# Designed miniproteins, single chains, continued (2): the designs that were tried, part 84

Each design is a single chain, and the fold is of that chain. pLDDT is the mean over its residues in the fold that is shown.

## One batch from the design tools (miniprotein)

Design m7098
Fold by ESMFold2-Fast:
Structure m7098 (fold): chain A 66 residues (1-66)
Amino acid sequence: MLLEPSPETQRKVAEARRASESDDIDAQGRYSQALVEAYKLNENSTDPEVQKLAAAKKAGLEAARA
């Protein structure tokens, strides 16, 4: 399973998620950005399997944007 992001990143994601609950399109955009940052941090995990899985997930998100 993917390693959960650091407590700091989880806190930022939770805050952005709460803001998105009000149907604010800007808040929803910030929440999406926070999720991308969470995947980036997972790439630095010391577990090689988790790093590969997080990197693949991030690459898929970047490819979808390109």
Scores: mean pLDDT 58

Design m7099
Fold by ESMFold2-Fast:
Structure m7099 (fold): chain A 75 residues (1-75)
Amino acid sequence: MEKAEELVKKGEEAYKNGDLEKASQYFREAAREFEKAGDYVRAAELMAKSYELQGDTEAAQAYRDFAERLRAEGR
């Protein structure tokens, strides 16, 4: 969990500095770490952020919808 949270922070710092490519990479890496930890909601939310930064609004929305379904099912 600590590694995943560190990657999220690095992604947020890269985004703040305008480095969208690096921010997207960190959010994808954080999503993988959350998946390994069984936190599928956080993983889906981070994938949505990564796609939004790439301009893929449809993929970003799909991952947000997926995260909502996981929350509703208690996962």
Scores: mean pLDDT 83

Design m7100
Fold by ESMFold2-Fast:
Parts: sequence; structure tokens; C-alpha cells
Structure m7100 (fold): chain A 96 residues (1-96)
Amino acid sequence: MAEKLEEAAKGLIEALKDNPEALKQVRDSLRKAAEAFKEGKYDEALKILRTDVDKAAESSGNLEAVRLATELVDYAIEGIRQGKADEVAEVLEKAA
């Protein structure tokens, strides 16, 4: 599970490598989401992933980035469900 979250996050960064503005917005949003997870603000963290990360991916015009942003949210939710929010935060922070 943490491995799939890491793959989705790294894949998203790789998909945006040729779009520096979208890449910066995604990285900044992943850091903010990681901080919210560390603070136990799971609803805020998920909102950042669902809105800010998704909008940045969509702004790139890269459909693979949009797909990976969606998978990232799904794996983050699964991590919360399993009581692994701290691992989710660490993966997002390291990928950013």
C-alpha cells in the first residue's frame, strides 16, 4: 500500500517533469497535504489532494498526470482507513 502510494506520487512528478509550473504546484500541494496529515487534519489533507493537486494535474493537459492524481487520493484514503496516516504523510513529503 505505501509502495503503491509512492509509485503514484513519483509517477505524478515524472509525468509533470516537462511542465515546471504544474510540477511546482503539485510539489507545494503535496507538502501541504503531508503537513495536514501529520497534524491529524485528514479532511483538509484529502481536500488539498482532491482539489489543488488535481487542478495542477489538469492544468498540465497531461491525462496520465490526472489519472495518477486520482490514484494518489485513493491510496491516501486507504492509508487513513488502515491507521497509516503517518506513513501517507512521509511518502507525500518525500515525493515532493
Scores: mean pLDDT 85

Design m7101
Fold by ESMFold2-Fast:
Structure m7101 (fold): chain A 65 residues (1-65)
Amino acid sequence: TAAALRAQGEALFAEGQRLAAEGRLEEAKDLYSQAADLFARSGDWEAWQRAAAEAARVSRELAER
């Protein structure tokens, strides 16, 4: 269901935030990307944009090393 996809996306997004706070940027990026996919499939455009933006931000940070 859309609700189940959204709940899974929220769980992965929260875990991504935790990993990013710990400096585990590659793992955080993977979780943000997975959360974005789940939010897109659930139809939650705002959550998708938020997760996609965080994935892009972390990707840029990794590329600037």
Scores: mean pLDDT 86

Design m7102
Fold by ESMFold2-Fast:
Structure m7102 (fold): chain A 64 residues (1-64)
Amino acid sequence: KDELLKKIVAATKKFLDAAEAGDREASQKYIDEAVKLAEELGASPENVAELRKTLQRLADEAMA
């Protein structure tokens, strides 16, 4: 289970790097990866939706 949390952190770092580089495709890929890992950890649909919303907002801000 700790391995899944490490993967989520790694996906988030890749997401931030992609968003700062303006890479929309890579940013979306890593958002999807982080969300999938959260679902595997047993996160509720509400928490999964909140995570996706937060990451999308950060991507939009970085690429504004």
Scores: mean pLDDT 78

Design m7104
Fold by ESMFold2-Fast:
Structure m7104 (fold): chain A 83 residues (1-83)
Amino acid sequence: SELEAYLAALPPEKRPQALRRKIASLDTAIGILEAAKDFIESLDIPEEKKKEELAELEEQIRELKREKEELERELARLEAEQA
């Protein structure tokens, strides 16, 4: 996976910090998409177009949240190993 390749390129002691930074970036991206969703929901546009735009944003948010959960689990595992 891209995550495994990315982490393998880093010294073990730097992997938790790298994961924290990636999680923070994903959290920012999720926030931006949720703000975009709220903006689309506020628009006076045809319901069919609104539904299509919101469905695409919701799918992207779901994918980013899945990635964030995987990174958070990996971070918890690494931090437990260092305790």
Scores: mean pLDDT 84

Design m7105
Fold by ESMFold2-Fast:
Structure m7105 (fold): chain A 68 residues (1-68)
Amino acid sequence: KADIVKEELLKAAEQFSGEAGQRLRDAANKAKTITEAISLGVEAAQQMSGEERDAALKAIREAFEKAK
């Protein structure tokens, strides 16, 4: 369910400092569906630096897998 993906993304965002963490929190809070949470999360991650992007994309994948 979307609520589980959103909660996992919010927990993952706490592992990032500053703007990167805020972008993931904004994506999680704005999303209304699982698909939207993934799309907005990926879009937020693409605005990050390489190492932060890779970590964010991994967190998004893990959140999706936990929501299954």
Scores: mean pLDDT 75

Design m7106
Fold by ESMFold2-Fast:
Structure m7106 (fold): chain A 102 residues (1-102)
Amino acid sequence: MVVEGETEVTVKPGKQGEASIDLEVPEGAELTLVAKGEGDGEGHVQVYLDGELVAEVNVKPGEENETEGVKQVPGGVHRIVVKVRNLGKGELNVKMKARAVV
């Protein structure tokens, strides 16, 4: 069985943003979290699973930068949060995907 969720946030220059997914993970599943940042912004992307930092990446202007975290978690609802700080002069777009596979 496969369960997926996705979210996206666009962060203006000098601002911070966050987006979240609540995902119901089946028993025995492996959870994969992928966050990808792109655009003319520059900044730091952090992925949290149930309040714990599991993946992070720095995004550079004009580049596409990605991070991945893989966790085995108990069945039930898990909260995934992507937090983004844009320290650059352009907009930063961040997409986060969560995928649970049994």
Scores: mean pLDDT 85

Design m7107
Fold by ESMFold2-Fast:
Structure m7107 (fold): chain A 65 residues (1-65)
Amino acid sequence: SAAEERAKKLLLEAGLTEEQAENVINFVLNEDPELGLRLTRRELTRAVGEELAQKVVEALKEVVA
């Protein structure tokens, strides 16, 4: 989907590999959406900082909506 492509581009731009970006999207799609987004936000904030993490999480919200 267009939302998945946008989320993947943002994850790659944040410095993740293509495999890591796909794993993040698949994790959020396969888990409870609220828990998946919460855990992903926490991990991304540690890895890439709050500003990029927030941008990625907003795109991921569109993926799970």
Scores: mean pLDDT 79

Design m7108
Fold by ESMFold2-Fast:
Structure m7108 (fold): chain A 66 residues (1-66)
Amino acid sequence: SALEEIEELIRKAASLSGTARLVALEEVRRLLRELGLSDEDIEKILNLIEEGKLEEAIKLARELLG
């Protein structure tokens, strides 16, 4: 499902560093945009990932998508 895919990408991005992390975060951004989220909501999720608040980022994505 889309929710499973986004959760996996968020966790993957958090496990990576440097250029690989940036690529994974761009994939998260693209998928969220394709799923219909606004840029404002995407930024909120990405900020939570940056802060290390992974479970909060996943919960917010789930709330906004389903």
Scores: mean pLDDT 84

Design m7109
Fold by ESMFold2-Fast:
Structure m7109 (fold): chain A 64 residues (1-64)
Amino acid sequence: SLEEKIEELKRRIEEMEAHIKKLEAEAAKSTGEEKERLQLLINLYQIAISAEKMIIERLEKKLA
């Protein structure tokens, strides 16, 4: 169902947020090129979260 799909997407966002937290902790301990690499990965996860949130909004509108 659409409701089950929305809940699955919400779980995926929680998993991505947990990954960001780990990457931020590693970036805080890093310098130079490695820190830049970790920051790029954080940015990519943030973009993915934004995309998933947009999908959730569209699905929620279909339930209304």
Scores: mean pLDDT 87

Design m7110
Fold by ESMFold2-Fast:
Structure m7110 (fold): chain A 119 residues (1-119)
Amino acid sequence: EKTLTESGGGTVAAGGSLTLSSKASGFDASKAAFTWTAERPDGGQTWVASIGSDGGTGVNERFAGRFTISRDLAANTAYLNMSNLQVEDTAVYYADAFGIGDNGLPVGLTGQGATVTVT
């Protein structure tokens, strides 16, 4: 079975830092793209950052300079490193992974979400 296991959410004071992780199981993270999306308490959704299977990264300008996305291929894990957190960053953060399965067809997975609260 293919899964994403998310961790690293919590409550922090404004100006603080958190790292979210999304560990791939049953598939190779080096062959997948990872995207984080924030779902705010008002129900609004915002793309946060992406990393492609080639290691190329993109970060939404709202988070640029504060958030970075990376991966550790040996750990089969993607990371969202969040710094200088603001109250407006309070959201549930969902990691999605998209890749190619053994049959050559696209495979998409969504993690359970990590809650981040900034006070």
Scores: mean pLDDT 84

Design m7111
Fold by ESMFold2-Fast:
Structure m7111 (fold): chain A 70 residues (1-70)
Amino acid sequence: SKEEVEKLAREGLELLLEGNIEEGSKLIKEATSLMKNPEAQELLEKAGVAAVLGRRDLAEKYLEEALSLY
């Protein structure tokens, strides 16, 4: 469900922002695998990259865009 994707994505992004790349990337991959829209998947991957770079606001914007296309 969209709610499951949002939960996994938010938990993954927080882990990435904290520097836990292995666990954060795993959750982002799980969230993208539940999405069927390729554009939404790409936006969630961009959110993950932003989170790795410490860009919380940018990660949140990409997540919101990804969920709008779910």
Scores: mean pLDDT 89

Design m7112
Fold by ESMFold2-Fast:
Structure m7112 (fold): chain A 87 residues (1-87)
Amino acid sequence: MPRLSPEQLEAEVSFSMELIKAAVLKTIGKKAFEKGDLEKALEYYEEAIRTLEEAIERHADAPEELLEALREMKEEVEELKKEVEEK
């Protein structure tokens, strides 16, 4: 396999990249929810949750803030699912 420097490899697999991806997905999902597009909102939130869960699984040193963000997103998805089920 092609070899990257240790610093470049760490940059590519860092929490920062996964956190940014999750934040972007959450933002898009929130905008979809505000527009009443509940299906898109759920898809983006579920992708954001999956991204954060994968980050936590790969990194034993996951900060408390990351765990809180994951819990927050799971709560938001639970609320969205209730809206979809009743509407």
Scores: mean pLDDT 71

Design m7113
Fold by ESMFold2-Fast:
Structure m7113 (fold): chain A 65 residues (1-65)
Amino acid sequence: SLSRLVGDAIAAVGLAFEYGLESVRFEGDKIIILVSPSPEAIEKGREAARRLERETGVEVEVEVL
């Protein structure tokens, strides 16, 4: 539903700000976190993805730029 999508978007934006992520993209029923190709950025992206999945119940993927 639209209400669910808005809630997920708010959670994703908050976590992107907290973890300093490059960007977040929404594809259908999943969230994609985009990270720089550095070990530190990749690790932050993985942590953010785990938290987003826990908070939203939506599939989250990490993509390296």
Scores: mean pLDDT 74

Design m7114
Fold by ESMFold2-Fast:
Structure m7114 (fold): chain A 94 residues (1-94)
Amino acid sequence: SLVERAEELLRRARELLETAETVEEAREAVRLAEEALRLALEAGDLELAREAAELLLEAGKKLLELAETLEEINEGIAAILRGIGALFDLELKE
């Protein structure tokens, strides 16, 4: 199911974030969180979507923290903004 796939991606993203030491690891956490958010929204699971959006924000912050280039800084900022935007959209759906 979409929910089960989203939950697995969210679990993997959280594990990566807990131990992330490189931009590549943080970037992967962003990718997993974005995919989990997409699947949660497609499934209509707003609670899971909120968790994924929060994790996307945290993954973006981690990517920004580890960023060494302007491109990587922009990637981190973009992920943070996507996470914030998703959280605001979800608030409006209540």
Scores: mean pLDDT 88

Design m7115
Fold by ESMFold2-Fast:
Structure m7115 (fold): chain A 67 residues (1-67)
Amino acid sequence: RELTEEELEELARRLGISVEQARKAEALVREALAAGKIISAEELAKALGISYLRALAAKIALLEKLS
């Protein structure tokens, strides 16, 4: 199920990233899950231009909401 606009805004605030970065992170995690994969925090960090630790936190939060 897709995250709501409010859920994306809250995720962005908690991680210190933009809403657009949070939306891109959700799309990447969802695409990987649809393909039977789990995106790495390293790939997510590179795609969003954020730190590894922030990407790891985003990955965990998104997996909790999408699975």
Scores: mean pLDDT 81

Design m7116
Fold by ESMFold2-Fast:
Structure m7116 (fold): chain A 55 residues (1-55)
Amino acid sequence: SLSLEEAERIVAGARELVAQGFTALAIRELEKALKDASGEARELLERELRQLKAL
């Protein structure tokens, strides 16, 4: 299962990908991480994914 600290690192990496123009890849990485996430880690990843899909 994914820890909150690992989820935070994944979100940071996804934001870097978006900054580089790789938004679709960032979304894919967040969706992949969600498969192993629960609790606070899942909530963090779902919130970021919603924000990226709104772009």
Scores: mean pLDDT 86

Design m7117
Fold by ESMFold2-Fast:
Structure m7117 (fold): chain A 77 residues (1-77)
Amino acid sequence: AAAARAEGERLLVQGVNALHEGDYEKAIELFERALELLKDVPEAQAVAYDFLSKAYEGLGKTEEAERYRKKAEELRP
């Protein structure tokens, strides 16, 4: 739905802002919420997974970061 996609994309932008501010926990929350709204949009999900990977790297959570990186790669051939 157009409304869900627009909300999900807005949450991605807010998450990226939180990521740039070093607020990794807030960025993760926003990206996870975006993924729920963008579940039918593989390209947008791949973007969210890339940013989740970066946020988890910022927290030192290497295993979670690698998992999300792989999920992004699976959606982008």
Scores: mean pLDDT 84

Design m7118
Fold by ESMFold2-Fast:
Structure m7118 (fold): chain A 75 residues (1-75)
Amino acid sequence: MEPIEVNVAAKADFPATAEQVREVLRTAIEAERDYLENNDLEKAQKKVDEALRKYGLEGQLTVVLRGEEIPAPIP
C-alpha cells in the first residue's frame, strides 16, 4: 500500500474547529488516492481547494498533495 502524502501549513491562529480541519484532511487523503489512481493532479487539488472554500479556510490553511511544495508563509 502506497503511503498517502499530504502537506499542510496553517497560520498560528486561524478560525477553524478540529472537525473542519479533519474534514479538509479527509478530503485531501481521498484526493491524493484519486490522483494516484487517475494521474489527474488538477482534479484532485480542486477537490481540496473546494473543501477549503466550503469551510472558509482558503488563505488560512494551505493543503497540497504529493509532490507539491507548500509555498513559504509570507511573514
Scores: mean pLDDT 64

Design m7119
Fold by ESMFold2-Fast:
Structure m7119 (fold): chain A 65 residues (1-65)
Amino acid sequence: MSEEEKKEIKERLINELGFSERQAESFVEAAEKYGLSYEEVLEIIELGKKEGLDALQRAAVRKML
């Protein structure tokens, strides 16, 4: 992911899902570590908006493991 894409993801996690700055940063770092694409991260965010944080967490774990 580009720096601009990472900034956008952090802002969306904070503003749309109520993440802290540290939680958003940790999420982006984990996504990069496990090789998630920008598109996959956006899918996880959209799932969290529609189905809640438990659904987001389950989707992230499945894609990162």
Scores: mean pLDDT 79

Design m7120
Fold by ESMFold2-Fast:
Structure m7120 (fold): chain A 95 residues (1-95)
Amino acid sequence: VEEARKWAEETADKILKSTPEEAYKLAQEAIDRARRLAREGGTKGLVGAGVMLSILEKAFEERIKKSTNPEDKELFKQALEDAKRAREEIVELGK
């Protein structure tokens, strides 16, 4: 959980500082990592993935608000939706 949080915070910082293309790639890699952690990491993996997705969603929302590029905004709206879907999947896995 702590390692997942620290990784997500570092990745969120990179996402906020990167070019649109690089940031979107990092966002998708981060969502995939959270999904994999949820499926393979047992109970700790589910909790860790939830923490990661919470941090990523906040970073995506911040990037959408701060970006002046319409294409970048649309990419991160998509990334935000992908993260929300991943979080819903984690909730279902935890049942």
Scores: mean pLDDT 80

Design m7121
Fold by ESMFold2-Fast:
Structure m7121 (fold): chain A 61 residues (1-61)
Amino acid sequence: SMEERVVEALARIIEAIERTTDPAVIRELSQLATELVRAHRARDEAALERAIARLDEVLAG
């Protein structure tokens, strides 16, 4: 479900923030968390998919 995808993505963001000391990465992850919550509240699946794709890129780099 959309809710499960949001919860999973937010958990990954929290874990990444706890492991990084880079302020730029922390800012980007915090912005992605806001975008995920906003997309979920708006029931915007396209926005959710874009936010998750960007999260995957940040965590892969």
Scores: mean pLDDT 87

Design m7122
Fold by ESMFold2-Fast:
Structure m7122 (fold): chain A 60 residues (1-60)
Amino acid sequence: SEKEELIKKLEEEKKRKIAEYKKELEKAKAQGDTEAAQKAEEDIKEVEELAEASKKKIEE
């Protein structure tokens, strides 16, 4: 259905954004930068929460 296609695109954008922040997280961990690591982890959570909110609107 059209909703399934919209959800697929949303999941792909979410995965792309999370992959970028995971690279930042790995870099921060390698450098021992706990503040940068914490921020990257928070950014990942925010992306996931926003994607879930958007998905609920599509499924509504």
Scores: mean pLDDT 83

Design m7123
Fold by ESMFold2-Fast:
Structure m7123 (fold): chain A 100 residues (1-100)
Amino acid sequence: MTRELIRQAREAFGAGDYEAGRALLAKVDPAEAIEIFPELDEDEQLVALAALAQAGTPDEELARLLLERGVPEEIIPSLLRALRAGDPEMARLVLAVHRA
């Protein structure tokens, strides 16, 4: 299940196991990730977006998903860089710093 892969990837990244996390991202189906996206918590959404970015989803589409979740337009470029790098933990830190 795509949601289970996203949950496992989130756990791997949270534990600092970036190699395992990125391997799990490669197994995520992009269409299913988009479908379940509104049902995910924020940390899972960042993992799903990282999987979409790795699968070649255009920046315009990723930005639209971020804007729909209330992410400010000014931080989107920084989030997209982290997501393109396969680093949802960095994306989480960018969001946390913005909220501080």
Scores: mean pLDDT 81

Design m7124
Fold by ESMFold2-Fast:
Structure m7124 (fold): chain A 85 residues (1-85)
Amino acid sequence: MYPAILVDENGNVLDTTYLEESEIKIIKKLGEIDGYPVYEAETKKYGKKYLVIVKKETLPEEILKIAKEAAKKYGVKEIVVLVKE
């Protein structure tokens, strides 16, 4: 079970949840933001979304910064940040 944060393009937290490994289907890797991998994924709670994976020790302000940069780079309104590692 992994903490998941839904963040908009302006860095506002829209929702927080926990996702099981079985609730996350990675479709493809899109790239990286500051060394954090970005994926296209199907999630059980949020449907098809772009997903950034961050480490457990990543500061909240850094999570929001990474999410904003990913949303801007990929032209999407929302990013799911998954805390895994």
Scores: mean pLDDT 85

Design m7126
Fold by ESMFold2-Fast:
Structure m7126 (fold): chain A 66 residues (1-66)
Amino acid sequence: SMSELEKIVEELKKKLIEAAKAGDNKTTKELMQELERKLKELGVDPSPILEEIEREAVRAYIESQE
């Protein structure tokens, strides 16, 4: 369902942003792969969601360095 999708996205996004702020590239990649896998299992195109989360993670990292 959409509510399940939203929950998965938000939970993994939060973890991704925290890992990105810490400069943990390994954890960030693992979480991106997990999100892509879960989205594909739900029959959802992962590309627009992954692009948005990657953009937010980069922004959070930059802000943490300022």
Scores: mean pLDDT 80

Design m7127
Fold by ESMFold2-Fast:
Structure m7127 (fold): chain A 60 residues (1-60)
Amino acid sequence: SMEEELAKRIMEETGLSEEQAMGAVKLAKDLGLELAKQFLLASGYSEETAETVVRLYEEA
């Protein structure tokens, strides 16, 4: 699926696990990019990682 392909790219760019990358993609899809970014930051991920996830989702 597009979500699985996007998660794979996130894993390659950020080093997140498949579970973490899939979770980020689903949050962006269901809640939008702003809430997905806030979730990642609240979960202890760096600003760089959160911005990479947002960029890759927008490019998909």
Scores: mean pLDDT 79

Design m7129
Fold by ESMFold2-Fast:
Structure m7129 (fold): chain A 58 residues (1-58)
Amino acid sequence: AMRPVDSARDVARVIIDEIAAGSTDPALFETLRDVLANPELSDEEKAEILAELQKRLA
C-alpha cells in the first residue's frame, strides 16, 4: 500500500499535468487544494508542488 503522502504527491502531479494541458475543470483545482491542505505533507513538499505547477505553466 502507498503512504498517504506518496499518494497525495502522485495525485498532485496528475492534476498539474491536466491544468498545464489547459484543463479548467474546477474539480481539478479543488483536488489540488485538498492535497496542499494535507497535514501529512511538509511545507517543503507543498512548496515543491507549487513550484512544479509554476514551472509547468511557464
Scores: mean pLDDT 74

Design m7131
Fold by ESMFold2-Fast:
Structure m7131 (fold): chain A 78 residues (1-78)
Amino acid sequence: SAAAEAARAGALAGGSPGASAAAAGAAARAAGASERAAQFAEGSAATAAGMELAAGGDAAEAAEAAARAAEGAAEGAE
């Protein structure tokens, strides 16, 4: 969906877990996602990025984890 693709792109553009989460939610909303889908994209992106960093991943790996989580969350919340 357009919202899931937007959430993924937003999360990839973030430079930190918080930035990726905020960008994922904002991008999903801009693409017409429901508030629930946007909130799921934000929460999933933040959690995935944080977990990747805690596991010893770098910033790029965290951004990719956030992007995958944001895309899946936005798609599943439709």
Scores: mean pLDDT 79

Design m7132
Fold by ESMFold2-Fast:
Structure m7132 (fold): chain A 101 residues (1-101)
Amino acid sequence: LDILSAEQLIMYAYLAVNEGNVDLAVELARKAVEQDPSYAGRAAKVLERAIEIDPDNAKAWTALGEMYKLMGNYDKARQYYEKALSLDPDNEEARKNLEAL
């Protein structure tokens, strides 16, 4: 039910992160991958840039872990979920994703 294509969502996510809007970049990158999981690698690049801009954003670290899990890199996914929990111990999404690995 997304009105934008995965390509458009990733393009807008990159524009959002370049403008410093990390929360919007995380949301758009996640939507792109929900629509087409093959975009996980491109979404990871946007999210890597997001954590460079805002390294304390637990949502960005959680989303990055999810992208690496989709790419089959469970070791990096675990590391990123643990980082998210170190920043926000009450982050139920990161905790559940880590337990599901």
Scores: mean pLDDT 86

Design m7133
Fold by ESMFold2-Fast:
Structure m7133 (fold): chain A 56 residues (1-56)
Amino acid sequence: MDPNKEVRDATLRALEAGGEEAGRRAEEAGIRSLQKTGSLDDAAKAAREAADEVAA
């Protein structure tokens, strides 16, 4: 499923850029966003944002 792929790809990029901590933060942010909004697109956005913050 494309939305699931987006979240997974964001998490993988986080792991590649910032290691396990970035990946964990991306996953946590994505899950929190999904629970709050019910949107996989919002979850992917939150995951990427969290990953970018750790990787920077």
Scores: mean pLDDT 71

